# Designed miniproteins, single chains, continued (3), part 111

Each design is a single chain, and the fold is of that chain. pLDDT is the mean over its residues in the fold that is shown.

## One batch from the design tools (miniprotein)

Design m11855
Fold by ESMFold2-Fast:
Structure m11855 (fold): chain A 88 residues (1-88)
Amino acid sequence: MKEKLKEEILKTFREAGEAYRKGDVEKANELLKKAMEILDELSKLVSPEEYRKIREEAVYEFLLAAGVKDEEWARRSAKLYVDRLEKE
């Protein structure tokens, strides 16, 4: 079950990235909102450390799907985004 939710999160973030690539910012934001709901469910099934890693991977997938070619920048940006989410 947690594997299925993890797959769904990665797919939803990828779809959001594709929407941004097409210039559909409103659709991308709606998909990200949906992904956050799935992430909240997953947070109850995994350790805090696993949850953080899944969130970082999801944001990374989004950035690559959105057209970011610099993998190192995408990894760093994903970590910064997750750090900001954990503040509140």
Scores: mean pLDDT 79

Design m11856
Fold by ESMFold2-Fast:
Structure m11856 (fold): chain A 142 residues (1-142)
Amino acid sequence: SSMEEARRELERLYQLHLESGTGFDVELLVKDPKAFLRSFNLISAAANILFEYGLLDVDTYQTLVRSSSEIIDAIVKGEKPDDKTIEDYLNSVLAVADRLVELDLPELAALLLEETAKLLEYLGYTEEAEELRERARELLEL
C-alpha cells in the first residue's frame, strides 16, 4: 500500500540520518556554521515523503517550507526570527511528528522533536525546547 511505501522510505531516512552522525550540534556550529541545516534537512525530508504519499496536508506542508526558509534566512543574516514564524514552524513539526507516530515510527518522531528542541534552545526559546524534549521522551515511553 502507499502507507507501507511511505513507512519504508521514512525508515530508510531514519537509518541514513543515524549513519551520517549527529544532526544539530551547538558545539559543531563553532566549526561548521551550516550544522543547523542538518536539522531542517531531516524535518524537510520527512515532510516531503509524507506529502508525496498524501499523508500531510498542503497547508501544513506549505507552512513548514515557508517558516523553515524564514528561520534559515534570519540565522544567516544574524537576525532573530519572528515569534510567529517560530510558532508556525513548531506547529508544523508537531504535525509531522504526529503523522510519524500514526505510522508506528515514534523513534523518528522523537528524533525530529529533539532536533527541533536543539534549534529552539540555540535561538533562546528554552521553555519551548524543554516542552519538545518532554514530548519526545513521552513518545518513547508509550
Scores: mean pLDDT 82

Design m11857
Fold by ESMFold2-Fast:
Structure m11857 (fold): chain A 101 residues (1-101)
Amino acid sequence: RLSPEAARALAEIVAERAAAAGVDAVVRAEDGAVQVNLSEATLALPEAELLEALARLARAVAEALREAAARGLIDPEVAARAAAVAEAQAAALRAEAEALR
């Protein structure tokens, strides 16, 4: 579990990177965790576009974890493993979106 300070900092980094990736979402820190809520407009996208948005979000989370580790907010080994999982999920979501074309 993250400290409240680390969770807030990570939530800010995730929000910035999600916005840069074109994902419309609200990011907040709660109980030492980061919560991401997709907008209703994003959830109303056609399935392929929604999967692409989720893939961009997963990639943004992976990049945010690496940035947080670089800032000393998260253990770099933990961040590297979590980022690898997020990148694998992003790749799977992109493949699923492509299959629906």
Scores: mean pLDDT 81

Design m11858
Fold by ESMFold2-Fast:
Structure m11858 (fold): chain A 71 residues (1-71)
Amino acid sequence: GDAAVRVAKAELERAIENGDEETASKAAYQLGILLAKQGRVDEARRLAEEYRSRGYTKVAEGLEKGIEDAL
């Protein structure tokens, strides 16, 4: 549920803070899947656009791939 989304977002932000691009991309992928499976596809796409605009390209790609693979 919503608690799982909060945990996934926290894991993603932690990986970004640590500069671990590979872990951040994987966390973003799982978050994208989770949001898409909950019907929150528009929210997940907006998050991908926000991360891309901030220069986190691999995070955005992870989110987008997670959405695609969940649908």
Scores: mean pLDDT 86

Design m11859
Fold by ESMFold2-Fast:
Structure m11859 (fold): chain A 93 residues (1-93)
Amino acid sequence: MAIGKALEAKSPEEFRQLLREAGVEDPDALLEKIQENLLSEKKILSPASGVTLEDVKSLKKFPTDPAEAVALAYLLKQRDPELAEKIKEKLGI
């Protein structure tokens, strides 16, 4: 199964299962790592900034690993579902 299908997960448990099926040994550690990266990039978490796809792409630490990119998109889905879909499209996931 393609790792991008994890973004279609209806629950956190399904997301973890889809990541495991894609070869991610520890989905919880991956999610925690990406969440910590988002916290260091306060710009993504600012409601006043209006997070855009350009903002995400301009991040110095934007994930190049497909699993990290999918985890970032999944976490952003909680803030802005439209932005998460745009990230999926732009990364070809």
Scores: mean pLDDT 61

Design m11860
Fold by ESMFold2-Fast:
Structure m11860 (fold): chain A 68 residues (1-68)
Amino acid sequence: MKTLRQVLFELVDVMQESIDQGLSVEETRRRLDAVIERHRDQLTPEQLAQVEAAKEGLLAVYEDRRAR
């Protein structure tokens, strides 16, 4: 079964909450890291790379918006 899909959806949910609540970049990063760590041992190296890439992309967009 695909933990990857669940993790990606949880990352998107964290981003939605961060936008809605005006969370800091630091708080958003912490929440994204917590999602990944909960599922770390259930992901293949390739899936972990995809999840980390998704996290970096989401954080980059959020950091860009928050840096103004």
Scores: mean pLDDT 78

Design m11861
Fold by ESMFold2-Fast:
Parts: C-alpha cells; sequence; structure tokens
Structure m11861 (fold): chain A 66 residues (1-66)
C-alpha cells in the first residue's frame, strides 16, 4: 500500500489540556452523579466540557492554562 501523508492536526498543541479534558470526561462517565456528557470541545489552550447531571442540571467546565 502506498504511504499516505498524515495531516498533522493541532491536537497536540495543548496536550495537557486535552488529556485533562479526556480524563474529566472519563471520570464523569463513571460518576453516578453525572447522567451524560453532552459535549467536549478542545481548543489550543482550553477545553470546554458540558455535563448533564443526574438532577438534570447542566454544568459547563472550562479547563484553561494560565
Amino acid sequence: LPPDPEPVHTEYEAPDVRAAAEELVRAARESPAVAEVVSLEVGPDSAVVTLRMDDGTVIVVTIRRT
């Protein structure tokens, strides 16, 4: 098979933020207090995780480097 050029996305530009966001999503999915992970958005220096709690409350968690 011929080698395909892999597009390098800017996914690694904030690896700590992305890792923290993914770990938060994983922990949220394992928590009985969290009904659903609504969305996960990862940016260059920040990530936004939207969670739906068991009570129906929507919580938005912003992870940002300072």
Scores: mean pLDDT 72

Design m11862
Fold by ESMFold2-Fast:
Structure m11862 (fold): chain A 76 residues (1-76)
Amino acid sequence: TISESSGTVTLNVASAGTVVLTFSQDYPVGTKVTFQVDDGPVRGFVKRPGPSNKVEVLIPDMPAGSHTVTYSVTPP
């Protein structure tokens, strides 16, 4: 769980698969998250209407091992 609006998180992935980043703060619809895994491309996510008031970012196909995710959260 991520409590900061920007920063870096280290992920320890035991086996290849989808990782979910959950932000602990409640964010309104339209909140944007930009993120980068290791030296990969910068990706974006926009919070849409739904049952959760949290931002959850799905990162598919993460390889096993230790990875660094850099992120920034921008409210609408």
Scores: mean pLDDT 74

Design m11863
Fold by ESMFold2-Fast:
Structure m11863 (fold): chain A 94 residues (1-94)
Amino acid sequence: APRLSGEQLRRASEAAFRAAFEALSETPGVDEKTAEEAARILAGSVAATGEVSEEDREEALKILVEGGVDEETAREAVERAARAASAAAREVIA
């Protein structure tokens, strides 16, 4: 991500978290706690780099699978949440 102020980073992180949490919560089999934990990983990644890193995608995937979500469904959910988080952060920065 380009050089951002602490306030911009905070807003981007908050927007990314809300978008990721909403996308994950809409996924069948994902409970609120699992969605919150995975959304936090994705939002942190976006706040740092503007996009979700592969490492953070894999960590979010593990959280969903450990939470009882099917691996295929979890992968699709992480991809949707990552895109939503990145888009929301870009809108706040723009």
Scores: mean pLDDT 81

Design m11864
Fold by ESMFold2-Fast:
Structure m11864 (fold): chain A 95 residues (1-95)
Amino acid sequence: MEEIEKLIEEVIKLMKELGYPEEEIEEFRKAIEEALKSGSMTEEELKKGLKEAIIELRVEKKNPESEEERLRLAAEEAEKLGFLDAAERYRRLLE
């Protein structure tokens, strides 16, 4: 639970840094709460989704000019965050 809460807060922090409106941040919070209540996602699936969201938002902040640069930056950001499984998936897409 604590890990999921930290991941959610990191996504929200990045959304705020990128200038996402409060309405979109609230929609994100509601989507996560609904996924948890409906049982449509396992805790593991939710953690994976949140980690991918963090990676993608960090990449968006760097404003990549191409799909290749986006994938390279995603692998680098995933590695920096310790999301090694995600980093490996992004690296495979570059090969």
Scores: mean pLDDT 80

Design m11865
Fold by ESMFold2-Fast:
Structure m11865 (fold): chain A 85 residues (1-85)
Amino acid sequence: STLRYTIVLEVEPGADIEQIEKEILEIAREFEKEYGTRLLSKEVFEVNGKKYIVLTIEAKSREHVEKFVEALESLPGVKVVEVSE
C-alpha cells in the first residue's frame, strides 16, 4: 500500500527557480534510491505574480514523506506551504 501526497512550495521573489527545480530533482533522486519514494509530477504555477511548485509524491511510509519535506524546507528560496494526502 502506497501513500500519495501533494506538497506545495512557495517560491521567494527573485529566487533562481531553475536552480531550485534542479535541487528538487536531486533530492527526489536520492529519496527514490534510499526509500523508494517516487516523484510522480512536478508543476510550476504563477498566480498574481507569485510562483509555486507543486509536487506529487508516492511513498510507503509517512516518515519518508516527513523527511522529504524537511529536505525541501532546507532549500534556499522556497517555503513549504502545504502538505496533503
Scores: mean pLDDT 87

Design m11866
Fold by ESMFold2-Fast:
Structure m11866 (fold): chain A 69 residues (1-69)
Amino acid sequence: SENLEAAKRMIRRLDTLTDPVVQRVGLAELREVLATITDPEELEELLAEAEKISDPALREEVIALIRGA
């Protein structure tokens, strides 16, 4: 779906950001997109994408957002 692909792109982009303030804005935008995704299979695919994040703190935060949606 368009929302799934958008969320995946957002997750990948977050991993490239080094500024914590810009990262927080990106996380807020991701939260809005995640609110539109209710399919358990799509959420599972997003969890797999989040596990690829290099920064452990960012990875845990993104996983928490996906599970909390």
Scores: mean pLDDT 83

Design m11867
Fold by ESMFold2-Fast:
Structure m11867 (fold): chain A 98 residues (1-98)
Amino acid sequence: MEAEEAKKLAEEAKELAKQGKGKEGGLKAARAGGYASKAAEKGDGEEAYEAAKKATEAGLEASKVSKGEGAPYAAGGAISGIGGGVTAGIQLGRKSAI
């Protein structure tokens, strides 16, 4: 599922950031955000929200290391992930609300 792929890419992005590979990590974080957004569109709700949160964390970590090179990609991925996660959370809440 897209949420699982997003979580995997986010973990890989954080590991690349730890190794000082900010640009490569930023690109993977952006991809993770995209997958989290796709999971939200499919209605995976909780899984999409969790994946979006992890993608955002990975993007922020990569941005700190990138010295500016990966920062636009990391920021774009984080924003996409947040948007997808929020949308999924709202939709899930509405379905659960009486």
Scores: mean pLDDT 66

Design m11868
Fold by ESMFold2-Fast:
Structure m11868 (fold): chain A 108 residues (1-108)
Amino acid sequence: AAALSARLQDALTLSEAVAPAVRAAIAANGATLADLAAGPFLVDTSGLSEEEIEKLIKEKEEEIEKALEAYLEANKDTVRLAYRESWVLRLPSGRAGPATVAAFARNA
């Protein structure tokens, strides 16, 4: 488990109204927070202040969006993903078509 994955889990916990649904959707689709945090945006935030972490998250937002879009495209027929700390994804009903997957990821 990477520091970024732990931060994402904490962020979901802070959103009590949606955290259980988010976790259920991720589990049901076989996706994990580690999948969203893997790759070039797997960052060690140990020793950073909350302000520095927030700035780092904003700086990495484009990379996260691009990587998430690639992940959704690769899994477009079975995707039910959910929140990134400051980004809400819509959950498709069952198996999604290309248009639904496109609506699931933020467009540029």
Scores: mean pLDDT 43

Design m11869
Fold by ESMFold2-Fast:
Parts: structure tokens; C-alpha cells; sequence
Structure m11869 (fold): chain A 78 residues (1-78)
């Protein structure tokens, strides 16, 4: 299970990601035009943060992948 918070992400806030699964996952952030703007690895049974601070306000897509696993979330940056 992947947990993300907050949504929306306010100015100066980092996006937190928690991975409760047994495998590391790759988190990729895409803008509204489908451009890749960030990528991080979220460790198994752990968490990380993505700093969206310099990105413009708007809608972003988060895609999580690990082997055959794929999950997608929509987030908003204020």
C-alpha cells in the first residue's frame, strides 16, 4: 500500500510518501503535459519526501512502479 500526504501540497510543503509494502518502489512525478519532473525511490517498509517547491502550481500525476506493480495518483500543488 502506498500513502501520500498532503494533497493538495501547499507552498513550502514537501509531499510525503509511505510504502508499507515489502519492495522498493519508484515514484515518478509528471506535470499536466506528461513531462517527467521528479523521480525518487521509496524504500520497502519506509518513506521519503518529494520537494515540489520550485515547480509551478497545478496538477501533477504520481506513478509508482515496482516490477509488475503500478499505481497512479493525481495531486495538486498550490
Amino acid sequence: MIIITPNPVKKGEKLGILNTGDKDVTATVYDENGNKVAEVTVPAKGGTTIDLGDLPPGKYTLKFTAGDFEETFEIEKL
Scores: mean pLDDT 78

Design m11870
Fold by ESMFold2-Fast:
Structure m11870 (fold): chain A 67 residues (1-67)
Amino acid sequence: MLDETADISKKLKDAYDQGRAEGKKQGLSEQEIRDLANEEVKKTAEELSKEYGVPVPGFTLTAPEAA
């Protein structure tokens, strides 16, 4: 149970780190790097949510959805 949550968190963190590394490697501005990393985390959280069939408690996923 907690292991699954930890695995999800690790995948989100990896996505964030990869997004930042890619943006920095491309010479993007710090703002663009941040945006890219956040987009990767959001996409990964949505995909994990679909894969596990539950809402992934990522960094930005839940509040606007009240169902």
Scores: mean pLDDT 68

Design m11871
Fold by ESMFold2-Fast:
Parts: structure tokens; C-alpha cells; sequence
Structure m11871 (fold): chain A 74 residues (1-74)
């Protein structure tokens, strides 16, 4: 479970970084952020590790910040 959660965190991080690419359409950026957000929420709901949950919380904050930037530029 712990290693699986860690793999999901890494996937979410990659999706967030890809979403920051300004050559993508706003729709594509928002779609990548939506998948990252789903992963982070699943980790927060089901993970028993405080460290993994802390990382998921940090990702949710980053997702909100990136999403706000995309919406402000759209």
C-alpha cells in the first residue's frame, strides 16, 4: 500500500509538471490537473502514512495554484 501510494504521488507530480507546459491548450492543462487532483484526493482518503498525506496536501495546493494561473490566462 505505502509503495503504491508513493508511485501514485510520483504520477501526480509528473501530471502537474506536464500541465505547466504553456504550449498545451487550457483544456489539456486542466485535464492533467484534474487527474492529478483525483490521485491526491484518493491518497488523502485511503493512505495511512502521515508523510504521504502531507505530500498529497502539498500537491493539492500546487494544483490549485497552477489551475488558478491557467484560468486567469484563459
Amino acid sequence: MEEEDKRMLELAKKLIEEAKNPSLSPFEQETLLAFARMIAHLILKYSTSPEIKKEAEKLLKEIDEVGAEIRAQA
Scores: mean pLDDT 81

Design m11872
Fold by ESMFold2-Fast:
Structure m11872 (fold): chain A 77 residues (1-77)
Amino acid sequence: MDQAKKVLTALAKQVLKEGKKNGNKEAVEYAKKALEAVKKGDLDSAKKYVQKGLNALPSDETRYKVIEEALKESGLA
């Protein structure tokens, strides 16, 4: 449970960072929704919003980079 919250929080933060860097409003909005869902303990909604935020990023290369950074932040890589 705590591990899933850490991973989802790290993913949402990395999507937010990348979205802000690129001016991608859609990625920023989904990342913020994911962070609010984590705060509420709604991990299913957090997963959906993280996935939508990742899908809003411009390329698979950018998505994989965000995932790798999030795994390092959460101590899984």
Scores: mean pLDDT 82

Design m11873
Fold by ESMFold2-Fast:
Structure m11873 (fold): chain A 83 residues (1-83)
Amino acid sequence: SEEFKKAALKALQDYARVTGDEEALRIAEEDPEKAVELFSLRVSIDLYEAMLSVMEKRGAPKEDIENLRKKIEELKKQYEELV
């Protein structure tokens, strides 16, 4: 819906300002539909990176850490393709 797209765009803009993601802010202005997809990817990346940090500090199994690193890398590649 238009209301959802507008809310998602605003959320991306707010998130990008807090994280200093200047590229996401630019795309939000130029291509709002692409911005919604970038928002989903950026939030996922940040959440997984936070999870990775906690797992490393707590000594989680090496296989779990490596699997999460691979997931983060895949999401970053998807983000880079959109930027």
Scores: mean pLDDT 79

Design m11874
Fold by ESMFold2-Fast:
Structure m11874 (fold): chain A 82 residues (1-82)
Amino acid sequence: DLEEQVKGLAEKIALELAEQGYSPEEIAKKVAEEVKKELSKVSSVENVEVKARVEGDTITVEVTWTDKDTGEKKSVTTEVKL
């Protein structure tokens, strides 16, 4: 499931960056950039938008895209506790 893969990717990137000592704000920015980059490589996906925000020690990542084959808009939100 692409939605579950997107959630797993965001969590993995966020936790790896946290272990490297990046600030929550830097993690949020880098997660948004990397998730958008990776999801944009999927041939059935277009109009990828990623929003990431920091709430204390938690990063909330919201990802939206359009399925090219169906024209359907999809959305996934995940929270990563640092």
Scores: mean pLDDT 83

Design m11875
Fold by ESMFold2-Fast:
Structure m11875 (fold): chain A 75 residues (1-75)
Amino acid sequence: SELEERRKQIEEEIKQALFDIWAAVIAISPERPSDEELERMAEKLGIPVEQLRAAIDASRPRIEEHLKKLLEERE
């Protein structure tokens, strides 16, 4: 039971980390993934595609702004 609960917690943490990494990758990509690619990714992650889109939409502006500042500082 304890090992099963810990495994589920680790799986959720991994899913969240993959979510954040994937959202960051999309933010730096010049091409937005197609709806089909988003649906495929959501299916593989076992989450609703709407949740994946929401994460991208929430993370993308913040990451893009940060990257823009870094590029401006670099000249």
Scores: mean pLDDT 68

Design m11876
Fold by ESMFold2-Fast:
Structure m11876 (fold): chain A 105 residues (1-105)
Amino acid sequence: MLTPEQRKFLEEVEKLARETIEKLNASTDPEEKKQIVEEFFKKVDELVKKYFPSMYERAKKLIDKYLKEALTAIDNNDLDGVRAVIEKLLADLWLMLYFEELEKK
């Protein structure tokens, strides 16, 4: 089962995701939207490095991939695409933590 640290991490990332989506919905400037998205992924990167340094290299590849996809969605004026990318990142981070716990035997 998830550790208290893993739950705290997921709660903080989910809160950041909700706040980021609200800021994106309030913004009308594509450049500001890119800054909002970059700040979100930077904070997620810092949280992974803080809570799970042993998993950081694996998580970093995932974060970098989804950041690029989210920025591309903004360039295409696709806010639904940005939300979908953020949701995929959260799901993949949860699965990564879940499988790490299963392999600890």
Scores: mean pLDDT 81

Design m11877
Fold by ESMFold2-Fast:
Structure m11877 (fold): chain A 98 residues (1-98)
Amino acid sequence: MTGSEILKLQNELALLLMQLEAASQSPEAIRAAAEKLGLSDEEIDTLVAARDLTPEEIAALQARIAELRAQLEKAGAYDSLETALARARAFKKLVEAS
């Protein structure tokens, strides 16, 4: 797996983890947290839209998160995995502070 592929998986994992957290948060809290993290307008819209996810879509999201984690672990990309998890934790802390 190339460094470019690892970075793509890292960024995808971070966004999916943030979507899972955003599904239970207010739109105002999501926007405030995402703006503080420097997310794009497209990423902010994706996170706000996560509130409309069905239980089946949440299950698919969790399955994709597990797949991405397994791919990064298999590649030995532990720093990239931790970076994605840290970014998701920062988002959660910011939304909980709102």
Scores: mean pLDDT 87

Design m11878
Fold by ESMFold2-Fast:
Structure m11878 (fold): chain A 63 residues (1-63)
Amino acid sequence: SLFEEFDKDGDGYLDRDEFNVLVVKLAKEGYIPSGEEVQARFDAADTDGNGKLDKEEFEAFLA
């Protein structure tokens, strides 16, 4: 999955830096429209408020 490809630390989370790399790739591949909404979507999906997304939060971001 995309999550597993970008979880470079293997800790089960995407931090803000890993998420930004993933977002650039998703935008290039046409999965998301623009970067302006991306930070708001990250913050909305980060239900724990820890500045990281787990796989469930990441799947919620893509929905």
Scores: mean pLDDT 68

Design m11879
Fold by ESMFold2-Fast:
Structure m11879 (fold): chain A 89 residues (1-89)
Amino acid sequence: AAAEKAEATAELVAAGLPEEVAELLAEAAVAFENGDAEELLAKAEELAKLVGEDHPLALLAKAAAYYLAGDKEKAEELVERARKARAAA
């Protein structure tokens, strides 16, 4: 709900994340909690536009969306890509 998004956004901003990134992560977390794979994927794509398609955060958000959609193999592939991206940084 809107309250969960507002609380999550405020906590992420307090942790030092840029407001736009924090808002998208909060929206993704709410979509995940609601089981809305389509909305979560849309938020992951928007996050990728801000931080880059291969950024670990964007890849993990996409992985969560595919996991909710029942495509666990694709979700695991994206998690592995996120691990490699983090190791390379």
Scores: mean pLDDT 76

Design m11880
Fold by ESMFold2-Fast:
Structure m11880 (fold): chain A 80 residues (1-80)
Amino acid sequence: SRVQQLLQQADELSQKAQQLRELAEEYNRLRKLALQLSLVDPEKYREKALQLQGQAGSLTVRAADLFSNAERLRREAEKL
């Protein structure tokens, strides 16, 4: 049914969003580690910390967008 199709799409988007959120959390952990290591070797780790921060931010935004789309699809299914 159309309802089942929308709910399946919503579940797939939610799963992907959760994976991106978990990846963003890992990038934030690596960022904190790189920032600590930059106190010993700034040339190697300062740029890496900034790149990791950027990646974490991008992934967080993308995850939020996918969660919003999943919620929209679930609400559309409820109206049918």
Scores: mean pLDDT 88

Design m11881
Fold by ESMFold2-Fast:
Structure m11881 (fold): chain A 61 residues (1-61)
Amino acid sequence: DELRREERIAESVIDLLEFLLENNAPQSVLEEAIELGKKLIETSSNEESKERLRKKIEEIE
């Protein structure tokens, strides 16, 4: 199921962003992860996954 695959990818990126924040990762690493999330928002067809990623990035920025 393509939608479930997109949900799993979004979940993994959200987990990565949370891990980086929790461990006070360097700004450059956090920015790379945010850019990955933004790219997924642009390319994903799953609206729920896009909204979850958008919300998480908004909370960080």
Scores: mean pLDDT 78

Design m11882
Fold by ESMFold2-Fast:
Structure m11882 (fold): chain A 99 residues (1-99)
Amino acid sequence: MEEEERRKKLEEEIEELEKELERKRKELLDLVETLRAMKEFVGLDTEPLDKLIEAIEKGDYEKALEIAKENLHVVGQGTIDLIEEIIRIEKEIEELKKK
């Protein structure tokens, strides 16, 4: 049985997903911080974005998704899509690590 080859391929897949996850997490935080700065610059309420940033910094992407969906008009669909993609990648990594 090719256990060594299977293990190496699994480790490579996990590493690629972890790199993508780190990139997406940084992209999300940068996007939300930019949106917050824009709202603050024009004198609009930043509270929804402050709550979203707090959830992201805590790694609670499920709560971040809930906040973003409730505030779609503030964050936009692209922010929601990015959070959903992060959750999807986290789930894929967890499923791969179970084996």
Scores: mean pLDDT 83

Design m11883
Fold by ESMFold2-Fast:
Structure m11883 (fold): chain A 104 residues (1-104)
Amino acid sequence: SESKFIEGLKHPDPLVRLTALLEYLEHQQGGSFDPSQELELLQSLPPDIVEILEKDPHPFIRADAVLAGTFKPEDRAELLKIVELYKSIGREDLAEELQKKLEE
């Protein structure tokens, strides 16, 4: 099961990679995803998964690596645009945490 998610996270299509991450988080919650717990789930991701997200070419997926707690991105300005995206979709929890981590 975990190796199937890892394969999805390495797919050339960013939508497939994002879907694989969401399926992994849903599986960790027993098959029913609660968006209010997304930040806590991201912060509990295994190091091997976080490393894959850190190397992802898509800024939205790299933002998940920043939220996981250890990644320091080289392209801070690009990820600040993801903060605004989170605000626009009503995810103030993700926006505040991402902005906090990018301001260091």
Scores: mean pLDDT 78

Design m11884
Fold by ESMFold2-Fast:
Structure m11884 (fold): chain A 120 residues (1-120)
Amino acid sequence: SLEEIIKRAEEVLNSLSKEQLLLLMMAHLAYNLEKMNEEELENAIKIIEKETGIKLSKEELEEYLEKAKKLIEEIETDEELQEKARRYLREVLGITEEEWASLSPTAQLHALLLAYLALQ
């Protein structure tokens, strides 16, 4: 059920370190950065601080953004890693092949990144 999938996703999120949560949030931010003005960027930093407890400097923000982009490239280029992440999403979160196919490319990538961070 959707309720069970949400509960399992919350358990996975709660198992992640603050740094892993930050990387997941930074991966989401990376897709929207070119469209963000200064106010939207400041609001994103405040949300990160609220959710992770980590207050980033501009230099630290750039470092985590580079780390997130590198992880995205690794996931996109490594078929074995994608297969392991897909298995995790199916076996742990209960995401079916039909549900996976219904996700946008951005949502698929976020799901793979969540699985990757949970598997390390």
Scores: mean pLDDT 75

Design m11885
Fold by ESMFold2-Fast:
Structure m11885 (fold): chain A 82 residues (1-82)
Amino acid sequence: LEAELEERARRVRRLLEEVLGVRVPDTPAARERLLVQHATAESLRLIGDAIEEGIASGDEELLRKKLEEASKEALELLKKVE
């Protein structure tokens, strides 16, 4: 289960980069920098929810679908902030 969760987390990160078009850094400090530059608190919450759901389900197709929906909503919020 631990190895499975680690693999799911890596997969979620790759799919998030692929769908959202942003690079998700490997270190916590670099992620915080990305979040400050590219997201509002609400956008972060949407992406976080999609990541949690993707890790929990283990279904790559469902994960991609959820990330696309969350990414679309997060991008709309980011465009309004810019």
Scores: mean pLDDT 59

Design m11886
Fold by ESMFold2-Fast:
Structure m11886 (fold): chain A 58 residues (1-58)
Amino acid sequence: MQERRREAERLYAELLDAGASEAEAAAAVEKATGMKVTVSRATLNGHEVQRVEVSPAA
């Protein structure tokens, strides 16, 4: 499970770097790895932090 989560996170980052939208990258990761990508934003200590959560899509 950890290896698949890491692969999903890596693929998501690579797709974003390639110019894909968050929705497109998440859909491609789910199709390729079976992992669902959820992106949330929170403010911690005065800084906006983007949290990416990867979980099984089934």
Scores: mean pLDDT 73

Design m11887
Fold by ESMFold2-Fast:
Structure m11887 (fold): chain A 59 residues (1-59)
Amino acid sequence: GSAEGAARAAARAGAAGDGSRAGGPVNLQHKTTSEAGRAGAEAAMAGDEEAARARGLSG
């Protein structure tokens, strides 16, 4: 549905932005980026759930 599609798009945007936000030092960049990517994905999933909730309540 539209709401679910929008929530997924928001989650993906959040994950991409969050991963970039980490931006660790050169030496730790690869390691930090991988971990930041996972953390970003988890944060995006949490945000997706909240967005889905908000859309549901919006009805």
Scores: mean pLDDT 55

Design m11888
Fold by ESMFold2-Fast:
Structure m11888 (fold): chain A 83 residues (1-83)
Amino acid sequence: MPSLEEVIRLLREELERARSLGELARLGALAAAGAYLAVLDEADRRRLVEELARLLGEPPATVVAGIEAIRALQAANPGALFD
């Protein structure tokens, strides 16, 4: 299992590489963070959200809402991304 520090490092590196993609980079980071949140404890989940919010330049509440929206879409329709 990757540590919180490794997850933050990977997200930072991916956002740096995908900087020119703008919103696609943001959506990718939110989806990846959502997957990691499922396996982290509450304290690490909070820290990941706060660090991702800082990297994206958005409020933590906006980041949480984005992750929840992606997760809700995936939970309701696991194949919805292909529709």
Scores: mean pLDDT 70

